Designed miniproteins, single chains, continued (5). Designs and how they scored, part 50

Each design is a single chain, and the fold is of that chain. pLDDT is the mean over its residues in the fold that is shown.

## One batch from the design tools (miniprotein)

Design m17724
Fold by ESMFold2-Fast:
Structure m17724 (fold): chain A 74 residues (1-74)
Amino acid sequence: ALRELLRREAEAHAAEVTTPDLRRQAEVAARGDAEEHLRLVEEKRGLSEEERKYNPAVKEARERAAKLEAELAA
């Protein structure tokens, strides 16, 4: 019990020192999720590269990533 509280305090201290790094990591993770989603869409449809460029699902994934990045930065 006390140990998990101490762990959280240590994490809070690390966040205090590396707050920009933590935010950057979350931003990178959001981009990674979008990229993974794009891969899944490509695999699912087996579309040509031209079709992938104009695929609504691919566009949606990119927009979602951009929105998440903006929200994480705000």
Scores: mean pLDDT 57

Design m17725
Fold by ESMFold2-Fast:
Structure m17725 (fold): chain A 105 residues (1-105)
Amino acid sequence: MEESLRKLRELIEEERERMKKLIEEETPKVIERLKKKMEEKGLDLSELSEEELEKVAKLILTVLGAYPLPDEEVKEYQEVYDSLSAEYQKVVEEVLKELREESLK
């Protein structure tokens, strides 16, 4: 009967592994979309590190409900977004809008 708590912990661990794989698969795709949009607008991609692009991409996926991020990471990733110039923020907003429209149709 105490096995119910063990099964719940196993399900939580399986869900964590599933979400980790989803993050690893989806994050690069969002980064590619961001880079393409920035290039189309003539923005300098060298002004953004791969780490900053990854954090912004994960924030977009979290906002879309594709996977949950811990509150502490969401705050850190929002601070990265807030540190971006207005032109880069517009690219992030456009990518988020496009992904939302593709998900909802």
Scores: mean pLDDT 74

Design m17726
Fold by ESMFold2-Fast:
Structure m17726 (fold): chain A 100 residues (1-100)
Amino acid sequence: MEKLKEIFKEIVLKVVEEYEKKEGYKFKEEDIKEGLERLLKSVEEAFKAYEELKEKDPEFAKEIEKILEKAEEYFKEKRYKEALELFLLAFRKALARVKE
C-alpha cells in the first residue's frame, strides 16, 4: 500500500509537470505541495476501502489489484496521464463497492 501511495504521488507530480510544459505555465512550488497533500488526504478513503475489500470481498479486491498493476506498468512506461486515470478508476470502484 505504501508503495502504491508513493507511485500515485509521483504520477500526479509528473502529470502536473507535463501540463505546465503544454500550457506554458509554472505553478508555485508551495501550491503544488498543498494541492498534492490535499489530494492524498481525499484518496485516503479510497486506499482504506481497498484494504477493507481485501478482507470482505477478496475477488473484487483482485480486480482492483489488476487495475493498479496496469497503472504501475503505465507508470514504468512514462505514460503518466493514463496511469493516473487507472488509479482514479480503481479508487472509484473501491469506494462504490465498500458503500453497500
Scores: mean pLDDT 80

Design m17727
Fold by ESMFold2-Fast:
Structure m17727 (fold): chain A 91 residues (1-91)
Amino acid sequence: TDAKLKEIEEELLEKVKKIVELLKKAGASEEKAEEAAGFLIVAAPKLSPEELKKLLKEKFGLELSDKTLEELIELAKEAAKLQREGVALAL
C-alpha cells in the first residue's frame, strides 16, 4: 500500500509539474501557475472547456489558445483521477 501510494504521489507530482510548465509558457508567474494548476485539477472534471477558459482569464489573467487549454484539461483530469486514487488507498 505505501509503495503504491508513493508511485501515485510521484505520477501526480509529474502531472502537476507539466500543468505548471504549460501555464508558465502561456505567461503565468510561478506562483500564479501553481494557483491556476490547483484550480484546474478541481474544476476540469466539473466544468466545460468554455467555462474553464473564461475563469482562467477572469481569475488569473491567462488567455490560452484552444490547443493549450485542451492539453491542460487532459492533464488536470489525469491529476484529479490520481488524487482520488491516492485518497482511496489512504482510507
Scores: mean pLDDT 82

Design m17728
Fold by ESMFold2-Fast:
Structure m17728 (fold): chain A 89 residues (1-89)
Amino acid sequence: SEEKKKVFSDTVFRISNLLNKEGVISEEEFKEIEERLRRLGELAGMKETADEFIETIRSQLDKGETSEDTLKKIREIFEEAEEKIKKLE
């Protein structure tokens, strides 16, 4: 579903943006992630999109110290994404 792919892409973008603002990832890394997700969304299926989503978030969290406030915001983003996916057919 294109709508589900959009939810995954938007979720990764929002989390990556928060991590970029906190200095956990660079602006260059953020731009590279945005481009990869755009390409993945156009060419890949749901499984591939989900796999890339999980790997990207995992990789970013491993790069540096993430504040408790940012972790709370990430959890809220995941909860919003779960709700949106549950509402899609």
Scores: mean pLDDT 74

Design m17729
Fold by ESMFold2-Fast:
Structure m17729 (fold): chain A 68 residues (1-68)
Amino acid sequence: SRLERLKENAERNRRSAEASRQGKKEQEERAKKGDTGMSTSKALFLQISEDTDRWMAEELERKARELE
C-alpha cells in the first residue's frame, strides 16, 4: 500500500541520514588531526546530505500519519 511504501521510504531516508552523520563525524575528526584539505569540504557535503535525507524522512513520516 501507499502507507507501507511511505513508511519504508522514511526508514531508508532515516538510515541514510544516520550514515551521513557518522561520515561527517569521521571527517571532522580527521580535520581536527590536521587533515584539513578535503575533510572539511567532505564534512560540509555530508551535513547537506544528512539534512536533506532527514527532511525527506520527516516529510514521508508526516504523509504516512495523514494516511492513517
Scores: mean pLDDT 79

Design m17730
Fold by ESMFold2-Fast:
Structure m17730 (fold): chain A 56 residues (1-56)
Amino acid sequence: SALEAAARALLAAFPKATLADAERLAQLMGMLWPDLRASHSTRVALFRRLLEERAA
């Protein structure tokens, strides 16, 4: 999805990001791409999933 593609692109800019950064990244994503409509909780859940995948 466009939302996941944008999240992956943002994570590429923050190679040291961890699960502790998920909420901050979700907030930043909402500010950078307001037209990519999602709730804050949806963005947080997406970043948590992607950061867990990175840590595995």
Scores: mean pLDDT 84

Design m17731
Fold by ESMFold2-Fast:
Structure m17731 (fold): chain A 70 residues (1-70)
Amino acid sequence: DRERAALDEVVRAFTEAARAVAEGTDSQGAIQRLRDLVERNSKVLEGASEELQQAAEARAGEGFRAVAEA
């Protein structure tokens, strides 16, 4: 399903962004890509569980703040 593929893509992007931040690599690019994917797949995310939506918003906020504070 296209919907499942989109969700898997977003989940992978979250994992990659979190790993980049934790490892101290270039996290800005990873966070920006995650942000773009979340924005483009907003309708798919709205159809997903509330838990995934809340996790997406929390991670995006933390990522943006980490970049701003770095």
Scores: mean pLDDT 64

Design m17732
Fold by ESMFold2-Fast:
Structure m17732 (fold): chain A 103 residues (1-103)
Amino acid sequence: REPTPVQRYAARELRIIGLILTALLSAARGDREEMEKAIEELGRLVGDPALVEFVREQGDRLAAAPRVTREDISRAFLEVQKKLAEIRGDQKRLAHIKKQLAA
């Protein structure tokens, strides 16, 4: 059965979120290969090099840390979501994420 445009949009958004999380978790585990694979696929889906470089920067920071907590990963994930909202011009989502980062 062919997916509807709404179903395709929802599936794409979930895939983007999943790739961001995969990249950050792989970086935290020291799995550079899986991180780069997730970043490459994210770049193909979003098409913005600024997001790709930002995710790589967050991943490198997590990989370089001597100890990574769940809070560190959660903060990095929110920072990437903030960058994605900025790229898309989604001011409402950007404001919401900024509040979460301040808490």
Scores: mean pLDDT 81

Design m17733
Fold by ESMFold2-Fast:
Structure m17733 (fold): chain A 96 residues (1-96)
Amino acid sequence: KIDELKKELAKKLEENKDNPVEVLKLEVEYSAELLILEKNLDEELKELVEKAKELAIEGLELMDEGAKTGDEKLIEEGVKKLRESAELLKEVEEKI
């Protein structure tokens, strides 16, 4: 599974090399799945990792939209979502 995930990530990164936000979203998705598989996380910790992944992806999308439109409030909301994601990942690390 891990080798297959690495191959899929490498292919998708090459396909999206001209889209930095998509690359970051792919890295977030890969990192979450890898953490779940490598640490053999229980259902509670898997739920926290999945929630952290969702927050990080939402944060990146808000920051990208804010940057494109010049909407500073969207950038601030995106940063807030990324911080919330980081706090959940810290909670997961403390329980591993």
Scores: mean pLDDT 81

Design m17734
Fold by ESMFold2-Fast:
Structure m17734 (fold): chain A 82 residues (1-82)
Amino acid sequence: SIEEAKAALEALKAATDDPAVQALADATIRGLEFAEANPEVRSAVALIARRELEEAKASHALSPEAAAHLDRAIAALTQVAA
């Protein structure tokens, strides 16, 4: 759900000191809020957000706690995209 994805992204922001990861989480939350108001773009926003988070996981050194929250966000976004 969008609610679960937003919760996981807020937890990711709290668990990381990486400003790039924090900024990505903030941008993703805003994109999801836009998608809640505009159902036509929901799947597209979720697919793009999921890809960006997968790329961030591959390119940034994350603690196990931050990585777990990011994985939860990706899982929730996969459900939103369906």
Scores: mean pLDDT 85

Design m17735
Fold by ESMFold2-Fast:
Structure m17735 (fold): chain A 70 residues (1-70)
Amino acid sequence: LLERYQQLRNQAEQLSAEADKLYQQGQEYAKVNKDLAAEYFGQALRLETEAARLTAEAERLGSLLDHLLS
């Protein structure tokens, strides 16, 4: 349970970090190429969505761990 929780948390953090990089790239391109900026923003949103899904699963497991410890 704890190992699965840590795995999900780590995966979500990695996806969020990658999304942040893509979002910054999109902001840079927004000044010169709106279409390319939109592609980067779309990729960032997709990664954030997946990160949120993994975070929700991790939170569910964390609630089970808290219940066992309390």
Scores: mean pLDDT 83

Design m17736
Fold by ESMFold2-Fast:
Structure m17736 (fold): chain A 111 residues (1-111)
Amino acid sequence: GGMEDAEKAAKLAEEQAKAAKDDAERGAELMKRAKAMPPGPKQAATFAAAGVLISGANASALIARRLAEKAKKSGDEKNAEKAQKAAEEAEKAAKEGGKEAGVKVESPKPG
């Protein structure tokens, strides 16, 4: 039923928010380290590792948002609010991680 689905969606959204925060923080830290490194294979590998983590944080944020929308449609206000907060936290973490990494946010128009 909708309420059971909302509870599951909220729990999964909170798990995705944690994953997004962990990946974004690690990705941002690796990006800062890479920028401080001398040019070479180790720096390139650190940039690549940071990019994978920031990409992972963005994927987790998208999943959390979909789960929040599912919870909202259930009519369970408490679990919908939990899922919404989790999605907002995941999106904020991914955005902040992306900024630290120097990733450009493209406009919706072709660029």
Scores: mean pLDDT 81

Design m17737
Fold by ESMFold2-Fast:
Structure m17737 (fold): chain A 56 residues (1-56)
Amino acid sequence: GTIVAVVPEQSPEVLKRQADALQDGLDTSGDAHTPEAREGMRELRRAYEERYRELE
C-alpha cells in the first residue's frame, strides 16, 4: 500500500532529528526496504524537514 506522510506536532529539534534519522535509514538500508517503502520514507523525510524549516 501507499505510505502517507504524517508529521506529528513536535519540537523543531525532534522534527530535525526524525528527518535526519529517516535520511540515515535511506542511506544505510540499501535493499532492506521495498521501493514503495523507500518512496514513503523520502516523502516523510521531506515533510519533517519542511516542518522543521517552518519552525526555524
Scores: mean pLDDT 67

Design m17738
Fold by ESMFold2-Fast:
Structure m17738 (fold): chain A 57 residues (1-57)
Amino acid sequence: SKSDRINLLLAGIYAAAQAGDEARAQAYADRLSALSGVEVPVPKSAEEASALGKELG
């Protein structure tokens, strides 16, 4: 489903950001932005990632 794809991309963004891979985190954020129709920033915390998931799903 769309919600499942959003959650997978958010998990990917967070995992890449935690690993310090900014380019990969941005690539996932760009893909999520294209899927959701809104510009999605790279979340800076687990709380921000959770809030984005609720907003987009």
Scores: mean pLDDT 75

Design m17739
Fold by ESMFold2-Fast:
Structure m17739 (fold): chain A 100 residues (1-100)
Amino acid sequence: SEETLKEIEKLAEELSRLALRLLSGLHHRGRISEAEYNAYMGLLSKLHQAIKNKDFESAKEYAEALRERLEELRARHPEVAEEVDRMLAIIEEILKLIDE
């Protein structure tokens, strides 16, 4: 529905804001590589484009790939676990709305 699409778009925008803040900070401090940073930014961009194009099959794939990378990030950097858990919660909500 139109309302479901708007909710997914808002969640994706919030996810991108949180991710940019956290990942830029980690990259600036040398905690993650440029390759890791670019991989996250690429997946976020692909997720946004898939949602905009109503390609929910691709959106689900990119959201699941982001979830796996964030779970790895959480394990490697437990100091950012709280911020990662917030992003994981948003990804789970996006996935639920896509499957609606």
Scores: mean pLDDT 88

Design m17740
Fold by ESMFold2-Fast:
Structure m17740 (fold): chain A 61 residues (1-61)
Amino acid sequence: GDPARTLVGAARHDLEEAVREGKVTEEQAEEAVRRIAEASRAGDLQGAAEIGKEFAREHGL
């Protein structure tokens, strides 16, 4: 499939799990997915991955 779509889908799944575990709020997860999707849409797959990694680091994921 499309690498951008795959990356956004994986990030959404991981963040939904983090919300269920109580590690992050739904609002924090939605903002992170939004930023990842924006970077992916702009063709910045490296930036999208970095946003995900930074969010994970900040929240102990």
Scores: mean pLDDT 80

Design m17741
Fold by ESMFold2-Fast:
Structure m17741 (fold): chain A 80 residues (1-80)
Amino acid sequence: SVELREEISKLAKRLGADLSPEDIEVLVKWVKLKRLGRVPVNKSELEDLIRRAAAYRKAHNKSGPLTVEDLREIFPHVVP
């Protein structure tokens, strides 16, 4: 949703997270997947997701956008 994308984008800017618009789109898809599985994702959890995604980009020297598979590596123990 536009609202979720804007919320994640604003949080990323506030946290100084180096995420592209394409990265934010992937995070939106991940959050929607979790919510479909009835896993609650509040603002604190969104901040954690953003921080981990940014850290993953830096640790793996990613030049292109994050993928859903990258997010599965970041959260291997979380089932949707």
Scores: mean pLDDT 74

Design m17742
Fold by ESMFold2-Fast:
Structure m17742 (fold): chain A 76 residues (1-76)
Amino acid sequence: VAEEGKRIVELIEKGELREAIDLLMAAMQRSSPEDAARLFKLAVEALKRYFGLKSLEEARSILLGLLTQRADEQIA
């Protein structure tokens, strides 16, 4: 979990958002609810820093949008 969280943050900081979202989705599916919540929080915080957002709420909304978009893309 800690190693996966670090990789997700690094991918977001590099702007590799698709890869970061794919890794986050896979890691959350394999994790406990508590660990999944931690991974989601790390991704929200990383997105806030990457986009220079004023609030975690804005970053959370962006992350939810990216997760939804990526799920749709996987299904075609």
Scores: mean pLDDT 78

Design m17743
Fold by ESMFold2-Fast:
Structure m17743 (fold): chain A 62 residues (1-62)
Amino acid sequence: SLRENREAFDRVVEATLRAMQAYLDLKIAEREGASPEVIAKLQAEYDATVAELRRAEAELRA
């Protein structure tokens, strides 16, 4: 339905924005010379947002 398609699309948009924010946070921390522990945490957070985006995209394609 149009509503289900809209909700699936909105989930992809939200997941994309989260992934972009996590990527920026990681790159800023790398540029500023953050500790290896902080970089590892931000990398894990970014990887999680990418996995969520892939799930949202799969739902939209179904």
Scores: mean pLDDT 87

Design m17744
Fold by ESMFold2-Fast:
Structure m17744 (fold): chain A 87 residues (1-87)
Amino acid sequence: LEELAKIAEELADRYLKLGDKENAAFWYSLAARQYEKAGDYEKAIESYKKALEVLGEDNKNIWKRLADLYEKMGKTEEAEKYRKKAE
């Protein structure tokens, strides 16, 4: 799963260089999901944050995913913060 996450991240970087922000955000989100399946919650969070940065806007679905990831890591305070943003 980490190999798939790295491929997805590389594709996202390529789309971003081409100015395709929508596809870049999609592939960063896919990379985050693969990192989460691999148990690498820190890299999953980083990839979701890159997706938010590329979109340049608030995305409630990504904030919900960030909240879930922080909860899985036992970081309840951070999880609550992102859940409130997703409201």
Scores: mean pLDDT 81

Design m17745
Fold by ESMFold2-Fast:
Structure m17745 (fold): chain A 68 residues (1-68)
Amino acid sequence: SMDEKIMEELVEEGVKKLLESGDFSPETVSRILSEVAKKGREKGLPMDKISEMIQRLAERIREIEEKL
C-alpha cells in the first residue's frame, strides 16, 4: 500500500541519518524519531501507522546498537 511504502522510506531515512551522525545518544535518537514522526504526519499517515513506523524504526536502531 502507499502507507507501507511511505513508512518503509521514512524508517530507512531515519536509520541513514542515525548512521551518518555517528551519535547513538538518547538525544540524537529522540530527535530522529521525532523528525520521522513529523514527516509521517506531513505525508498524511494516520496515528496508528505513525506509531507502527516509530516502533519499527526503534527496533532497527536497537538491532544496530546490539551490533556495536
Scores: mean pLDDT 85

Design m17746
Fold by ESMFold2-Fast:
Structure m17746 (fold): chain A 86 residues (1-86)
Amino acid sequence: APKLDVAFSTEQSGDTTTITATVTAHEAGPMSVELTTEHKSVQSPERELKAGDTLTVTVTVPGPAKAVVSVRTNGHSQVSPTVEAT
């Protein structure tokens, strides 16, 4: 299995929800992250990371949303569990 660590943080402010995904690299190499919600997707550019480096992606959407992170690293692809932000 790909050695990826994905942490989600959600913040509700009025009529908007901000979802932040932090991905920790366990191995050195190129990594890119896409944070997808029902309303839109945000992609990071590919970065050369070292083991223990983090890449953070943030998206702001109206109301409650479901979020999924897709990560590509060292030729491997992994999708996170779905997180529901309310």
Scores: mean pLDDT 75

Design m17747
Fold by ESMFold2-Fast:
Structure m17747 (fold): chain A 113 residues (1-113)
Amino acid sequence: AIEIAERLRKLLEEAIKALEEGDVEKALELIDEAIRLARQLPDAAARERVVELLEKAREALEEGKVDVAKLYLRSALFLVEAELLRLKGAPQIEVEILEGIADLQYGVAELLK
């Protein structure tokens, strides 16, 4: 569980960095790998939300909407970090703060798409 979430966090950070450097092809490769790992997350709700966000990020990139894709990727990253905190036994308020930040990023992406 923790190992998959840690690998997901790294892939999402690398995908965002690739987009900041203008490497859309690299970002798409990393997103596809992240989707495969996200489907292995043990929590069904977290798994479904992260997969949906990554699929939306891929769609945005295929449409040339790089800034929208970054917002979806950041939303997914904060959800993965929230899951890591939950798995490590962090206080519920810390988990909820990261989930709230993820929801904010998602909301902005939905307005701009």
Scores: mean pLDDT 86

Design m17748
Fold by ESMFold2-Fast:
Structure m17748 (fold): chain A 80 residues (1-80)
Amino acid sequence: SMEELEKKAQEIKKTMLDQAKKQGYSSDVMAQVNKLADTAGKIYVLSQGTEEQRKEAEKLARKAMDYLKQLVAEMQAAAA
């Protein structure tokens, strides 16, 4: 059901944010993590929909992965 999909999306967001909070990231990094968590939830909901929605989920997932790779590289550079 739609309610079950939305609940799962919220659980994904909560898990990502809870894990990030344990790492002690800055407020700027936490804002970026929040955006990634929102995107992950949206990707999950779209992946359970129509063929067209699944294609949009794949597009968003690719963009999210590229963004995550860049964020990790920037964090590693800042730590060096």
Scores: mean pLDDT 77

Design m17749
Fold by ESMFold2-Fast:
Structure m17749 (fold): chain A 65 residues (1-65)
Amino acid sequence: MEARKRAEELRKKAEESTDPLEQYRYYAGAMVAYLEAGDREKAREFAQKANEVAKKLGLPPLTLG
């Protein structure tokens, strides 16, 4: 599966999930998939979404390397 398509699937799963931990995992997965696709701007967007959820869960923020 192409990395960009994988990122879109993970975004949809995050939006459909009601569990904050699942939302975090899916947003983090989308970030990684966008980085693999070379889309750094989208990766940053999804890192921010993952970090908003991480703050609610008491987890440390994700970085883009």
Scores: mean pLDDT 78

Design m17750
Fold by ESMFold2-Fast:
Structure m17750 (fold): chain A 80 residues (1-80)
Amino acid sequence: MSEAEKVLEEFKKLIEESLKKLKEAVENKDWEKFKEIIDEYNKKSTELAEKLEKVGSKEQLKEAAELHKEFVEEVNELYL
């Protein structure tokens, strides 16, 4: 597995784990926890994006951008 593929796998795992935690926070009406999870996601996703820009192809950068867009859309559905 390339370094870029490892970064994409870490990003996919971050999205999956973040969505699970966000759904739990919404079910518990814990909006403070929801905000903390979003802040942590933003920090970690930025770090992964910077790593991917260094080692990734144009296609892999596009895949990461699409994954982030899908995450944002799913998060919006949780509170709309």
Scores: mean pLDDT 84

Design m17751
Fold by ESMFold2-Fast:
Structure m17751 (fold): chain A 79 residues (1-79)
Amino acid sequence: LEAEVDALMAQADAAIEAGDYESAARLTEEALRVLETLPESPEVRQRKASLLAALGYAYYKLGDYEKAEEYFKKARELA
């Protein structure tokens, strides 16, 4: 399941490099959904924080600054 998260994040990174921030946000949301199926642990919590920060970045690039700020705050709360 962590391998699935890593694969989705690799695809999200490729989407960012292509300038496709909508696909990057979608792929990051899918990765977060997969991660949410795992039992809570410090490692899972840190990974969630990382994904929330990545999602904040994608929304920032899309011009949705309010959503970007909300995701960045959620990421900080988990870290």
Scores: mean pLDDT 81

Design m17752
Fold by ESMFold2-Fast:
Structure m17752 (fold): chain A 86 residues (1-86)
Amino acid sequence: EEELKENAKLVETLLKQVEEAKDGSPLDRDIVAALVEIAATLLKKYGKTPEEFKAADLLSQAAEAVRQGNFDEAIKLLKEALEVLK
């Protein structure tokens, strides 16, 4: 499905940004957390499949983990979201 493929690419991009932000500044962390949360909100609002809703929940959890500095947990959650959207 077209929409699932585009959502998977978005999550792949966010995963790379979170991995890069792990050793970054607090501002980089806050920006990345905001981007992940925006993606979660859009996927929840415009999603139509169970996979999209599950990915949205995982992205919201990942955004919170990034805000708390738990990058390993955020990376794990983003990888789980990516697998759901494949």
Scores: mean pLDDT 80

Design m17753
Fold by ESMFold2-Fast:
Structure m17753 (fold): chain A 73 residues (1-73)
Amino acid sequence: LTAEAVVTTPNGPIAGVSWLRDGKPDTDATVTEEMLSDNKVKVTASNLKPGTYTAVAIDSKGNTSTKTVTISS
């Protein structure tokens, strides 16, 4: 299964991105990041199982923004 999430960091440029499954790093997923702007990223993840996934972006000031995606089979 494949999912997309767009995450925006309203308070500063993105410094890092993580992809989590049930609150932990997903080591089975293939994750591709596409920067749409300094503060907006499109995260595309493939090789997913059913579950709850979270894309996390951290900005240059240490603030986090998240987008949650639920994958049902």
Scores: mean pLDDT 82

Design m17754
Fold by ESMFold2-Fast:
Structure m17754 (fold): chain A 59 residues (1-59)
Amino acid sequence: SKEREAASLYTAAAINEAGADANRMIAERNPENRQQFLEDAEANRKASEELRKKAEEIE
């Protein structure tokens, strides 16, 4: 159902938000590869925003 699909997308968005937080933490602990982890964090943040918007559209 659309309601379950929206709930799944909100869950995926939350997972991507957690991924962004994790990558920022890794960037701080790994200065040699800091830029790559910051890019991954930004990608996760954007994915989270897109998934949340899709969930809102389906609802």
Scores: mean pLDDT 86

Design m17755
Fold by ESMFold2-Fast:
Structure m17755 (fold): chain A 66 residues (1-66)
Amino acid sequence: MKEEYEKKIKELEKKIDSVREQMRADLAAHADDPAARRAIQRSYLVELTKLENERDKYKRLYEKEK
C-alpha cells in the first residue's frame, strides 16, 4: 500500500514541523532560564528523534514499493 506509506510520511512530517514550532515558542518563553531551556531542548529532541525515526521507516517502506 504505497499510498498508505505516503500518507504516513506526510502526517509525520507535519507532526515534526509542529513540534519544532512548539519547541521554538517554549524556548522563547524561557529566554532567561538556561536550566529550563536545556530541559526543554532535551525533551523535544527525544520526541523529534522518535518522529524522525518513524518517518524514515515509512520512507524505506515507500521506496521498496517502487
Scores: mean pLDDT 81

Design m17756
Fold by ESMFold2-Fast:
Structure m17756 (fold): chain A 93 residues (1-93)
Amino acid sequence: KKELIQQAEDSLKKAEDLAKKAQALADQGGDPEEVSKLATEAITNGGLSVMLLIGAGASQETIDAAEKKLQDISDSVDDAVAKNRQRVAAAAA
């Protein structure tokens, strides 16, 4: 159980780091494919964190907090992808 909770924490931290990288790349007008890839990896690692917490028998409060963080990550990377695509389209016009 302790090992699964640690893996969940590591996966969530990786998701947050990937989301920040996606946002930074999007803000720089980077490649939309790379931004989308980072966004997908962030969501995947966030989802893995929630699954690991459920498997570990974590409290409902802990699971709810992780699901909220996953939603915040999802919203952040979706915004980054949308803004990046809009910025790239504007630069191409």
Scores: mean pLDDT 83

Design m17757
Fold by ESMFold2-Fast:
Structure m17757 (fold): chain A 82 residues (1-82)
Amino acid sequence: MEEIIKEIEELAKEIEDLSAEEVGEMILEEIRRRRYERATLLAAAAQYLTTERSEKVEEMIKKMAEEGPKLAEEERRLLEEE
């Protein structure tokens, strides 16, 4: 699974400057060559970029990831304080 996620992230970087239509054409080419696994990875990478290209959504995810565990740690520290 980690290898797949890495592949998707790497593909996302490769296609970040491409339009959705160009990525779609790449996916169709992989399907025509019967490279269905590659086509699926490209589709996943394209969706990953599209979903997270909203700076607001990316910032919210970062804030939730950073503030969530930090708040939980601080709350636990306060509860454990002697």
Scores: mean pLDDT 62

Design m17758
Fold by ESMFold2-Fast:
Structure m17758 (fold): chain A 76 residues (1-76)
Amino acid sequence: MEKAQKGAEEGAKAAADALLNGDSPEEAKKKGIEAIKKNGTEGSVLVRVGADTVTVSASATYGKETGNASITVPKP
């Protein structure tokens, strides 16, 4: 897998898991960014709260590589 794409996927997963475990959107965002960095990449996480769902969007870069991942989870 390309490193940037893997970083984005791990970031989105970490943030989504945090939301499912009852963490706030702010805490989930921080955990997602930490996962991106732990994979040796740099990037950002956006948490969007909808009516019935919460969507996490992560982006990561590694040199000239760019990766993006999005996960939608149900609201509690």
Scores: mean pLDDT 81

